# Designed miniproteins, single chains, continued (4), part 99

Each design is a single chain, and the fold is of that chain. pLDDT is the mean over its residues in the fold that is shown.

## One batch from the design tools (miniprotein)

Design m15650
Fold by ESMFold2-Fast:
Structure m15650 (fold): chain A 58 residues (1-58)
Amino acid sequence: SMEVDESLKGFGDALKEKKVPKETVEEGEKYLLEKGKEVNAPEGTKYLLAALKEAAEK
């Protein structure tokens, strides 16, 4: 849904300000892919996954 997509994008922006361990990124990717399908928010999920990867690459 649009509201969930916006919320996930906002959360992703907050995560970009933090450094995230590689292990956390891998676990988070798996979790978010599963939850993204349940909540029907593919765009927000993609954005959040990209933000997690950027946070780990700092």
Scores: mean pLDDT 68

Design m15651
Fold by ESMFold2-Fast:
Structure m15651 (fold): chain A 114 residues (1-114)
Amino acid sequence: VSLTESGGGTVLEGGSVTLTGTVSGVDLSKQTVRWWRQKPGQQPVLMASIGPDGTVSIDPRYQGRLTISRDPANNTATATMSDLKVEDTGTYTFSLGEADEFSGPGTQLTVLPR
């Protein structure tokens, strides 16, 4: 199993970004998918999850500005964030499985003030 995140980079506050998780070696349709944010020296914080049945849960801090989806046909998961804030700066990872048995190396997002 391999996981890779992409779509990070540098954006201005108020903008949007789409993060993509690409999966190999496992059927994404049967997995719980979770998206995480980690800042230096801090524990990862759960942003959102999609269960095997497609049930979506989004942390209240991201409600209304985060959309997540799963595409088993292309073995990808996406997280689209709008109305970006400087505090959204961090490393974004996604994990698979009930106990997060698989995780990617992360993609970095930097949000600059206007």
Scores: mean pLDDT 82

Design m15652
Fold by ESMFold2-Fast:
Structure m15652 (fold): chain A 59 residues (1-59)
Amino acid sequence: GERYVAVEDYSPTSPDELALQKGEEVEILEVVDENRVRARNLATGAVGIVPKSKLEPAP
């Protein structure tokens, strides 16, 4: 899938959300809606929903 990088730390507010640390790469698995994606954190292996605003395209 497409690769993105976390622009800031993100703490889950629900069980379905993905924890992120700034600079961690994620792989986009599916688009949930215009503001959210389901992604895999490549550093932790965890899968969950994350706001698109927390991500930028990886180089």
Scores: mean pLDDT 81

Design m15653
Fold by ESMFold2-Fast:
Structure m15653 (fold): chain A 113 residues (1-113)
Amino acid sequence: MRLVLAILPGRTHTRLAVFDLDKRRRVYSTTVPSEPEVIRAELEYIRSVVGRPDLVLVGDRPETREIAEEVAEIAREVFGVPVYLVDPSIVQELVEGRPSEETIQYIRELLRE
């Protein structure tokens, strides 16, 4: 089972989802305040109840880039897995639980690295 954690930082709230690539299903989603300590606590919770993801994708928008970079660092510390800053459209599809075949293929290629 391959799990992808998708994080979409917003100015006020951050959306998170865990997506099972093999089942093509969103297994967890939540929205939390965009505070680094709250995000860290949520990532630790996800690790304990869902499991460690194989990959973390963080949406990178100019207006939230600083929080996206902080979140990426926290995710690397909590999980010890590859973390990438990616186009926010990719992350949005995963958070909504409806990734395109192009998004699935992109993630599969990242996991081969």
Scores: mean pLDDT 88

Design m15654
Fold by ESMFold2-Fast:
Structure m15654 (fold): chain A 97 residues (1-97)
Amino acid sequence: MAEERKKKAEELVNKAMKLASQGKYDEAIKFAEEAIKLAEGADPRVLGRAYLVLGSVYYNKGDKEKAKEYFEKAAQYYREAGDTLNATSAELFAKSV
């Protein structure tokens, strides 16, 4: 994949995580969705992180159904990336929703 797209997607995920920690959920969603568009088909680890942010944000907004779906997607992409630890954590979040 293009290195520039990966770097931009990683920067967008980091921004989304920071906004989510500040309670700026709608902004966090926008940056996470932008990261997904840039990383799609290119970097499963970045996709896993972006979906994890979406799961956390929707959980905090009270949308447990969307939170579960996004945690399950995060687990899938972490598994595709060979990141067993983060995949297992995301699966546990999906089961706890």
Scores: mean pLDDT 86

Design m15655
Fold by ESMFold2-Fast:
Structure m15655 (fold): chain A 60 residues (1-60)
Amino acid sequence: SPEKIRELAIKATAAAIRYIGYEFDYRLTGDEKAKELAEEYRKKYEELVKELDKLVKEAE
């Protein structure tokens, strides 16, 4: 449904913001925990994008 597609797009955007934020935190500080969190949110973003792609294909 269009509503589910919108909700997933918002969630994917939020995950991307966190991933980018932690990536830059790691680059500035060298904090390994920031690197781990960046990778965690990157994976979450990728999974949300896959789900979004699946819903779009099901609507075609």
Scores: mean pLDDT 85

Design m15656
Fold by ESMFold2-Fast:
Structure m15656 (fold): chain A 68 residues (1-68)
Amino acid sequence: SAAEAAAREALAHAERGDERAATQVLLDAFPELRHLAGDVPAMLRALGHDELAERVEAVYRELRAAAE
């Protein structure tokens, strides 16, 4: 689905630490999620992709741990 494709592309950007690009991919596909801009996990959950949201959260924890 288009939602699945956009979600996976957003995950790839988030995995690189590029939350802004991840947000833009989701907003380009689903402008109605504008109120969640900057919260990629929340945007993914709004689309019904809880498992992808959990993976983004895990990546964010790993990136934060590596920076400490």
Scores: mean pLDDT 78

Design m15657
Fold by ESMFold2-Fast:
Structure m15657 (fold): chain A 98 residues (1-98)
Amino acid sequence: AAALAEAALAAAEAATAAGEAAAKKAEEALKAGDYEKALEAGEEAEKHGAAAVAAGTLAVRYAPAADVPKAVAAAIAGIGVYVKGKLLKERAEKAIAA
């Protein structure tokens, strides 16, 4: 249904924005040497990215043909945030272990 696709797309966009904010916080914490804060922010970015992928995929499934490219772009953006969060989390974990 178009309404479900619209709601899913809005959820994907919101999750992507939250994930990007968390990733920026993780990068800033890493630069400051606050590895515990970087780990938490990286985990938040990973979680928001995963949520954006799930919502974006739902949007693709239920979107009218004309809206499919926008839904696909939202899912891809979610993957980017998920990967970025995972890498930032991994960098923080290695810094804590050192």
Scores: mean pLDDT 86

Design m15658
Fold by ESMFold2-Fast:
Structure m15658 (fold): chain A 62 residues (1-62)
Amino acid sequence: GPAERAALRAELERMGRSAIAAGLSEEEVQALIDAALAVADREGPEAALRYFERQTVRLLTR
């Protein structure tokens, strides 16, 4: 529901701030948040969090 989606967005935003501190740009993080929310709509919030973590690691190790 809307409360669950807001909580997921807040968690992704917290993860995004850590990713920026680790070396990603604000633009890269915003794109990842948008993509993770699209994953949540199809596959649920756990899949969205896993997607965000995986993509963050991929971008930081390249």
Scores: mean pLDDT 87

Design m15659
Fold by ESMFold2-Fast:
Structure m15659 (fold): chain A 102 residues (1-102)
Amino acid sequence: MKEEIENAYEEFLKKLDELRKKASPEAQKMIDRIKEVLKKFVEDLLKAKSREQAYETLLEGVRELSRLIDELEKVDPELAAQVRDIVGEFLRKVREIIEKEE
């Protein structure tokens, strides 16, 4: 679980960094905030002691990330859509990894 989540996180950061390069300075600051929330989310997820706790962490992370993406949409709707797709893909991978833990 831990290594698979860390690998998914690293791939995700690379995709966000590519989007950040094309973003306006205002949108870059919002991507940086999304990266900070994502880092905390991953740290909390890796500290989860049970599948149930991991799912609770995932749900909280989804809510926080969705809120930040909604704020990004007010600045750059097209960039927000791309970030939402990448975040959604990452969260789906994390859920699949958690489901494999028995």
Scores: mean pLDDT 81

Design m15660
Fold by ESMFold2-Fast:
Structure m15660 (fold): chain A 111 residues (1-111)
Amino acid sequence: KIEELKEKIKKLIGDEETADILIEFLEEIAKLATDENVTIEEVEEVAKKYKLPLNREELKELLEAMKEYAKTGDETPLKETLTKLFGDTFSDELIEAMVELIGELIKEYKK
């Protein structure tokens, strides 16, 4: 399922390099969201590594939404946050695929 979601995201973005950067970023942040000791500075370093134009407040909102999903399984905060950050650039179908990918990654990293 994770590999199927990655392929779907690549197809929806239409550029493999851009899709790979986004997917790798989401994988690293999802892993950090399952770490009880994660700091916002660690999240900022990941955004810097992938050259994503997200500020500290946006990264904090994303991390908190992923942590809420890890704790409760509620995808609503995650979907709202991704729509706020990427909705002007990405389709609703792509946002939904990103939510599903993050959810599956968090489930795997929590084991």
Scores: mean pLDDT 83

Design m15661
Fold by ESMFold2-Fast:
Structure m15661 (fold): chain A 85 residues (1-85)
Amino acid sequence: MTVDELKDLVSKTIEDSIAKNLSTEEMAEKLIKALEEAMKSITDEEAKELAEKVIETVRESKKNNLSPSELAKAVSDTIIEFLNK
């Protein structure tokens, strides 16, 4: 998966989740499921850690009244940083 494909996947998932009024936890679960399907190399342990980081990023972004596009960028940046460790 390229960085651009990841950003598109995150943006689409976040925008769809916001349109459906999903909770932060439901949004994170949907996003992690999409990432696991796209990236078959993610372990259950890595998926759990990534979900916790995504939830924290979404909560912080919502507290700062970020737009859906800014939220998608923040979440994408968090995922990219996690995967590069």
Scores: mean pLDDT 78

Design m15662
Fold by ESMFold2-Fast:
Structure m15662 (fold): chain A 75 residues (1-75)
Amino acid sequence: FKSEQAKADAEAGSEQVVARLPELLKEAKEAAAAGDMVKAAALLAAAYILATAIPDEEKREEAIKKVKETWKELE
């Protein structure tokens, strides 16, 4: 049912999203520090959507947690 290629593609996708998430969260924090709360909220929303799209359960949970922690930091 599941091909080896599909598993490799899922792992590669997870790694790329996990690597990009810290940058998006940093950009959101920088936008908030500059007073651009609309941009900060948009970046956090994008990070959350990317986190929920991670096919690896453990990495997905860690990514969602980081997005929520950043959101709380900006409150």
Scores: mean pLDDT 73

Design m15663
Fold by ESMFold2-Fast:
Structure m15663 (fold): chain A 93 residues (1-93)
Amino acid sequence: MRAVATGKAVDDEGNEYDLVLVATSEPVEPPTAKVYVNGKLIGEGRVGLRGDTLEVTFSGDPSLLKVGDKITVENLLTGKKYTGTIDSVEEVP
């Protein structure tokens, strides 16, 4: 089972991104990012930028993602943090 959440995110310098967050029950290796929902660590995965889109894939429970949740993504390689809010969640079989 996987879920795709979309929303908006902002980095620590105030740059704005479209957020695409993918939760998967399969391992994401090597994990180079941590994902938090409402301050709680929900999984580890990878983060990258594609133009103005922040793409995050993490290994975790897809049911933990809800519309209106406050997301924090920490890039472990750069120390950079992104904060955002989920606007939509779609469960994919």
Scores: mean pLDDT 82

Design m15664
Fold by ESMFold2-Fast:
Structure m15664 (fold): chain A 58 residues (1-58)
Amino acid sequence: SDAEEGEKLAALGVILAGQGRTEEAARLLSEAVRLYEKAGDEKGAANARAVLDQVRAL
């Protein structure tokens, strides 16, 4: 499902951010937000967006 794919991309984005691959992490987290929004998962979208904002602040 879109929510399930969003969760996988968000998890990978967090891993890449931890490795210093912030540009790739931001790309995956942006896609995760889109997938959660498409699925109607407002909490998932909000959480992924918060992580994306933290990564972009680095």
Scores: mean pLDDT 86

Design m15665
Fold by ESMFold2-Fast:
Structure m15665 (fold): chain A 58 residues (1-58)
Amino acid sequence: MSDAELIKTVVDNIESDEEKAKKAIKELSETGKRGLRTIIASGVLSEEQAKKIKEWLK
């Protein structure tokens, strides 16, 4: 699975299936994690979603 597919899995499942979203984050490469951080910074996600992802990236 590509980093783009994993990021889509995170975004699509962050509210409905947190375990699936967390698993996708764990499978991301360092480049994928950087891409996800950029998406958070862009404001396309809610503040609640961004906070969850930041916690899961620790």
Scores: mean pLDDT 80

Design m15666
Fold by ESMFold2-Fast:
Structure m15666 (fold): chain A 65 residues (1-65)
Amino acid sequence: LSEEARRLLREALEALKAGDVARALELVRQALTISPTRSLEQAERLLEQGDVTAAMAALADALRE
């Protein structure tokens, strides 16, 4: 991931912790336009499905790689 994409993912995780799923989805979609990865595509799908817990895990894993 680019550093810009990592910044967006950190902001998305903070948004999810605050309960702002719509903001998190917007940030993940922005990250996808910069660094399209399978992990980010999966996180987007999980957020669209409303699976916040799984989405948070996927975003955290993407940041640790």
Scores: mean pLDDT 81

Design m15667
Fold by ESMFold2-Fast:
Structure m15667 (fold): chain A 74 residues (1-74)
Amino acid sequence: MEKEIDEAMARMYVALGKLLMSKKDYEGAIEMYEKAIEIDPNFAEAYENLAEAYEKLGDYEKAEEYRKKAEELR
């Protein structure tokens, strides 16, 4: 039950982050993806989306770091 609620909340934050990405609010998207990984630290999709958001901000070092983390979790 608790795990199912956490998974739903994490997915909701990822959906909100993706919406913010579509609006080019990359900083807002990062905040939402960080909340998703705070709830579910093994959520590979959240790390992949974090990497994309950091790449859009020009932070290629953080983008590569989060992509590697996502790959480890798959």
Scores: mean pLDDT 81

Design m15668
Fold by ESMFold2-Fast:
Structure m15668 (fold): chain A 82 residues (1-82)
Amino acid sequence: SLDDPAFQQEIDEAMDLMWEGINKATGVKASKEIIDAVKKKLEEEGIKLPYSEVSKAVEELGIEDTSDENIEKFVEEVKKKL
């Protein structure tokens, strides 16, 4: 559970560092903002995935748009792929 704000902040900071390292090492093109938006929508549906899994799904689907409407559409596609 991520109900503890202090724990959530530590997770967010760890994910920021991990994402920066992954992007630098692998050359992943997906935006962190897109990955964060998709991850939050999946969590709202009860699906909790690590950044690496969400990043792979976003990149495989070619998701590069940060608009709310496109994020919702792409979240639905990510859910179907799972």
Scores: mean pLDDT 64

Design m15669
Fold by ESMFold2-Fast:
Structure m15669 (fold): chain A 74 residues (1-74)
Amino acid sequence: SLADEARRLIREGRRYYEEGDFEKARELFNKAAELARRAGSPGLLDEVADNFEKLGEYEKAEELRREAERLQGR
């Protein structure tokens, strides 16, 4: 499913982040965000946002969290 693929990309992106390949991590997290968005999964959008925050991309993280909140009706 789209959600399963998003989870795989999040795990792969985290591995690149741990290895110090921040550019590849960003690429994978962006792809995961798109799949999470298409899957309509607020939880996956929040998880991707947490990873962007670790990369210091606070604006991107905040945008994804707002999308997740909108999907939840919070």
Scores: mean pLDDT 88

Design m15670
Fold by ESMFold2-Fast:
Structure m15670 (fold): chain A 58 residues (1-58)
Amino acid sequence: SKADEIIEELRKELKELGASDEEIESAVGGLEVARERGASVEQLEEGKKEAIKRIKEK
């Protein structure tokens, strides 16, 4: 699904940025919970961008 693609892209981007396993699990887990609670594809894309931004600001 599109949601699965967004979550996979987040995981890949965070790994490329050198995020720790804990950081990756936290960010991916957050998007998975949002998806289970009915978040739209657009909301998941926004969540992905915010997670990436937070890691880049380290």
Scores: mean pLDDT 81

Design m15671
Fold by ESMFold2-Fast:
Structure m15671 (fold): chain A 59 residues (1-59)
Amino acid sequence: LGNASPEEITEEGVRTAAEVAKQLKSESGRQDTIDNAADAAGLVGADPEEVRRRIRELL
């Protein structure tokens, strides 16, 4: 649990969520992963809708 900027946390979260979503077989599982990542990013000051869009772009 190191120190990271909100931007760094968001970038890492987007990449990780996209990688996990690619491994999921169901659309519901992928949507849940995207929503959870966006909600977590919102807690550190990022725009959840932008995070969702970016994850979808990586899929």
Scores: mean pLDDT 75

Design m15672
Fold by ESMFold2-Fast:
Structure m15672 (fold): chain A 64 residues (1-64)
Amino acid sequence: APALAEALRNLEKGIEYYKKGDFEKAIEYFRQALEAARADTSAPNLGASVARRAEKLIEEVKKK
């Protein structure tokens, strides 16, 4: 599913920026991953899993 592929790509990009210390960019990409994962209903279990991971990463970045 294109939206799930986009979600995973954005999740990976967010992690890269997080490792570089660019938390603003990391959150931006994690939010995009979350939206893409929620938009794709063709694989609900996989979409839910990706969405949960993106949500946890956003929370982690906000806590620092």
Scores: mean pLDDT 78

Design m15673
Fold by ESMFold2-Fast:
Structure m15673 (fold): chain A 60 residues (1-60)
Amino acid sequence: DELRRQLEEALEALKQAIIAGDEVAAQEAATRAGRLVAQLGDPELRLELIKAAKEGLEER
């Protein structure tokens, strides 16, 4: 459950960083989210990571 909460925080941070155009913050959040997705082992969560990045780009 703690890992899921951390993933949700990382996905939100990724979206906000992309919207703000903060490339460094976006890369850090994406790296963190990717590690959490791998650690949780659920392929469905990888789609959430992709969706968060797309939503951030669309809000730009």
Scores: mean pLDDT 79

Design m15674
Fold by ESMFold2-Fast:
Formats: sequence, structure tokens, C-alpha cells
Structure m15674 (fold): chain A 123 residues (1-123)
Amino acid sequence: MTPEELLERLRRAIEERDNRAAGAYALELDRLRPDDPRARVLGYVGAMAMGSEGEAAEYLLKALGRLLEGDVPGAVEELRKALELLGILTPEQRAALDAILAIDDREEALRALAAFLEAFAQG
């Protein structure tokens, strides 16, 4: 699939609330564009969405939708809600997300969010 086809499929999966399909398409976008901070963030959030259920999966799907709209602050807020529901968000990680929300430049915010999610995935 081309990146354009993957974006269309990802949007449809989000609309259909198919967290497994959305996650798979987001991971493939990351694989095709590894140097794109947006694609990296989509991949990490997509991986979490694939492994999640219920209300946490719904917030992760909303975060993916916000990222596709270019709304990085909105994506961070939805992601924060998902991580709180999963019980895995520490006070230090909350502070890190709040710091990302303070970044005005979209590309800098996406790079900071990608670094946060990479560190989070590594433990």
C-alpha cells in the first residue's frame, strides 16, 4: 500500500472504531516513513490501540484521529486519558506530557512526543 492508501484506510478504521485495523495501518505508516515524527507517533499510538480494549482503545483512536488532523495538543490530551485508564501513567510521565503541550512548534512537539513514547515503550 502507498502512504496515501494507508492514510485513507487508517481514517476509515478510526471512523469504524476498529482499533486493531487502525493500529496495523498506523504501524505500516511508521515503517514506510521512519524519519517522519508524525508517522513515528502514529505507530506508537497505533500499537497501544491494537493491544487495548474498551474506553482506553476509544481514547487511543481519538488520539490517532487528532494526529491525522494535525491537532497535536488534542492528541496528547486523548493519549493522556488512555494512559490514565490503563493505570500506567506516572506523575513524572504526566509532567512530560504537560511539557510537550507547552511546545508551540508542531514538528518539535511531534519529535518530543515520539521520544516520550519510545522511552515509555522501552520502560
Scores: mean pLDDT 84

Design m15675
Fold by ESMFold2-Fast:
Structure m15675 (fold): chain A 65 residues (1-65)
Amino acid sequence: SKEEILKQIEKDLREVVKDLEKEGYSKEEIIERIKYLTEIAKEKYPELKEEIEKIGEKVIKEVKE
C-alpha cells in the first residue's frame, strides 16, 4: 500500500542516518546521502513524489538539529 511504501522509505532513511552517525560521518555528508536517496525514491515512486520529499526534508531537518 501507499502507506507501507512511505513508512518503509522513512525507516530506511532513518537507519541510514543512524548508521552513518555511528561511523562518524559529518552532518553535511549525511545530508547529501539522504538527499540522494530521497531523489532515487522519488524516481522509483513518481506518484508519491510530494510525500517522499516531505519525509526526506523531515529527516534532513532532524540531522541539522
Scores: mean pLDDT 89

Design m15676
Fold by ESMFold2-Fast:
Structure m15676 (fold): chain A 89 residues (1-89)
Amino acid sequence: MEGAERAIEHLERAREALEAGDLEAAREHVLAAIEAGKSLEDREAVLLVVAAGILGAAAIEYAARGDDETARAAMEAAIENARRAKEVA
């Protein structure tokens, strides 16, 4: 469960960075969340963290384009997928 918990923690920090307008810090935290997911052995948990990483990256792209509402929704979806990974891991 360690990898899933670290992925959640990093995505929550990525959300804070997005709210602060720090897109570089947000990217670093999304990449760290993906890296944490590599320690998972359950295939369903791995796929959920991969989905979370894709959604987190999309959130940063939308924020960079000025679509803060879609960026926030995508990051919340990323965190939810990582939380589901913790439940199945």
Scores: mean pLDDT 85

Design m15677
Fold by ESMFold2-Fast:
Structure m15677 (fold): chain A 58 residues (1-58)
Amino acid sequence: SAKEEYEKAKGLALAALSENPENEEARRLFQEGERYAKQGKYAEAAKLYRESAKAAMK
């Protein structure tokens, strides 16, 4: 489900950010994902969390 993908993506982003907490792009993308999640847009939030994790791993 979109909510399950959202939860997995958020976990991945949080793990990546914990290793690189000062990555500005990753933090911005994570915050944008949080805004979509608050609106119930879990598919969009999941995409942003995956982008955040990718940015944090650069």
Scores: mean pLDDT 83

Design m15678
Fold by ESMFold2-Fast:
Structure m15678 (fold): chain A 98 residues (1-98)
Amino acid sequence: STRDRILDAAKKLISEKGFDNTTTGDIAKEAGVSKGTLYSHFPSSKALKDAVLARMTAASNERISKMTPGQLHLMGIMEKSAGDNKTAEELFKKAGVL
């Protein structure tokens, strides 16, 4: 959909140069849409940023949902070693070891 094209373009540009260096004009150009079309889907820069963050979080969750129990357990160990005990606990639950 047009909305998905805009969000994918925003995610790409934000991952390359960050939120502060990415304009709605850059995103519209990358997505191949007019600024008017972008604003019809996202009425403000905040609405667009919030939607991109939600999309990135959903993409991370989707990646995790496709992992094997062994991969989830290994990732949980790595997150715990990095000090993220909350993420580690959720990964262990998904792996069926907690």
Scores: mean pLDDT 75

Design m15680
Fold by ESMFold2-Fast:
Structure m15680 (fold): chain A 80 residues (1-80)
Amino acid sequence: SDVQKAKQLLEEAKKKIKEAVKAIGEGKYDEAIKLAEEAIKLAREAKRLAEGKDPQLALEAGINEGIARIVLGLAKMLKS
């Protein structure tokens, strides 16, 4: 189902966010940028699949997209 796919994509996005944060902590800014960009794409897909089906899941996906964007911005700033 779309809801089941959204849940899987959201778990993948959350994993990528954690990996991106770890990469930042290790000074691996290019790795963090790539991981954060992947997380944004996964969270956006999860949100679209959940919209109209599971409002709570859609909201959680939107929050994680926002977190991934913040992580991306931090990684880009620290790389500069």
Scores: mean pLDDT 92

Design m15681
Fold by ESMFold2-Fast:
Structure m15681 (fold): chain A 100 residues (1-100)
Amino acid sequence: EEEVRKRAIEIVEEVKKLLEEKKEKALKEGNYKLAEELEELIDSTDKLLELGETVPAEEFLEATITHLDNMVEFLKEKDPELAKKIEEKRKEVEELLEEL
C-alpha cells in the first residue's frame, strides 16, 4: 500500500514537471494565456499532492485518475502532445489501483 502510494505521488510529480516545462515554453513564446492556464493546472496538481499522504491510498489514486482525466480533456485541443503524455501517466495510475 505505501509503495503504491509513493509510486502514485512520483507519477503526479512527473505530471507537474511536464506542466512546468510547457508553461516555461509558453512564456518564452509569448503565449501568456496558455501559461496562465497551465499555472492553474499546476496549482490544482499541488492540491492533489497535499492529499497524497492524508487520504487512504485507494482514494488518492481514484482522485488522481479523475484529476488527470479532467486535465487531458482540457488540454486535448490546446496541446494534444501534452494531453497524450498525461493520458499515458493516467494509465500508469490505473495499473497501480489494480495492485491494491
Scores: mean pLDDT 86

Design m15682
Fold by ESMFold2-Fast:
Structure m15682 (fold): chain A 76 residues (1-76)
Amino acid sequence: EEEREKLVEKIVDDVYEAFKLIAESIYNLDKKRAEARGDEEFLKEVDEQYKKILETIEKSREKMKETALEDFERFR
């Protein structure tokens, strides 16, 4: 039981770490584009969006772990 729970958590963590790497790659590209244009307003939006994406990824990670564990317990 405990081993199964840890395996599920590891799979979820691995998937969401991949999402973070994708988000970081997009952020770096958008940031370089904003810097090349000297667009301070766009740079602020890029920074703000990246922070929101990271928050969303972390919230989704927590919820996905909780949902996966509930599915094993509740058998809906």
Scores: mean pLDDT 78

Design m15683
Fold by ESMFold2-Fast:
Structure m15683 (fold): chain A 81 residues (1-81)
Amino acid sequence: MDAVLEAETLLALADMYEALGDIFESRGEYEKAIETYKKAIELYRQALELFRAAGDEPGARLAEEHLSNIEKKLKEVEEKR
């Protein structure tokens, strides 16, 4: 697998964990939302590193945007616990 395909796969997996975290947050399950968002952040960070290694600037920017958004969500949920 090349780095871009691997990065895209990790980004898709991170999106799934973020969506799961959003479901837990909407249900008031803040500790589960926090744990799930942290898993998504780890996957987004891995995707970002792979996009950067491959020289895929659009992919890197997309991963950075997702990281910025989910880190904000994590902070908001941590304030509710």
Scores: mean pLDDT 87

Design m15684
Fold by ESMFold2-Fast:
Structure m15684 (fold): chain A 105 residues (1-105)
Amino acid sequence: MKEEAEKYLEKAKELAEKGIPKLSEEQKEKVKEYAKKALEYLKKGDLIGAAEYLLKAFSVIEKATGLPIVEYAKLALVYAKSTGDEEFVKEIIEELAKYLIELTE
């Protein structure tokens, strides 16, 4: 389960790295806004809210580029949740959200 979560995490990161440079400045700000919102919910212990905002950030990239990034982000989260390790789920969400913010700078 952890190996599958990490595999899909890396695929989502690869597609984000490819997709974000193709976004308009307005679309980059929207990705950054949603990723920051995901981190906000994560700090409050709302894993459902954090995951929803993270997927909204990836959806902006997919709609703009056609890259199948949302599916890989969903798979990373599903496999992370399947471990039963809430701290690991938090780590996956935090890593993806921070990476999206970094790529939009």
Scores: mean pLDDT 88

Design m15685
Fold by ESMFold2-Fast:
Structure m15685 (fold): chain A 58 residues (1-58)
Amino acid sequence: SKALIEALEEARELLAQGLAYEAVEHLMEKAGLSREQAIQALRLLEEGLSPEEVAARL
């Protein structure tokens, strides 16, 4: 969904700043992901997947 992709884009910016905990909390709050799903999403973003590619794997 658009909301999930937007939350993933925002989480990627937080990761770029070294704010991994805040990125997890942001995905849980904004996208309704579980902590496990949020951690997996951030791992995929760190591996270089786009927000759209990560959304397709969740």
Scores: mean pLDDT 87

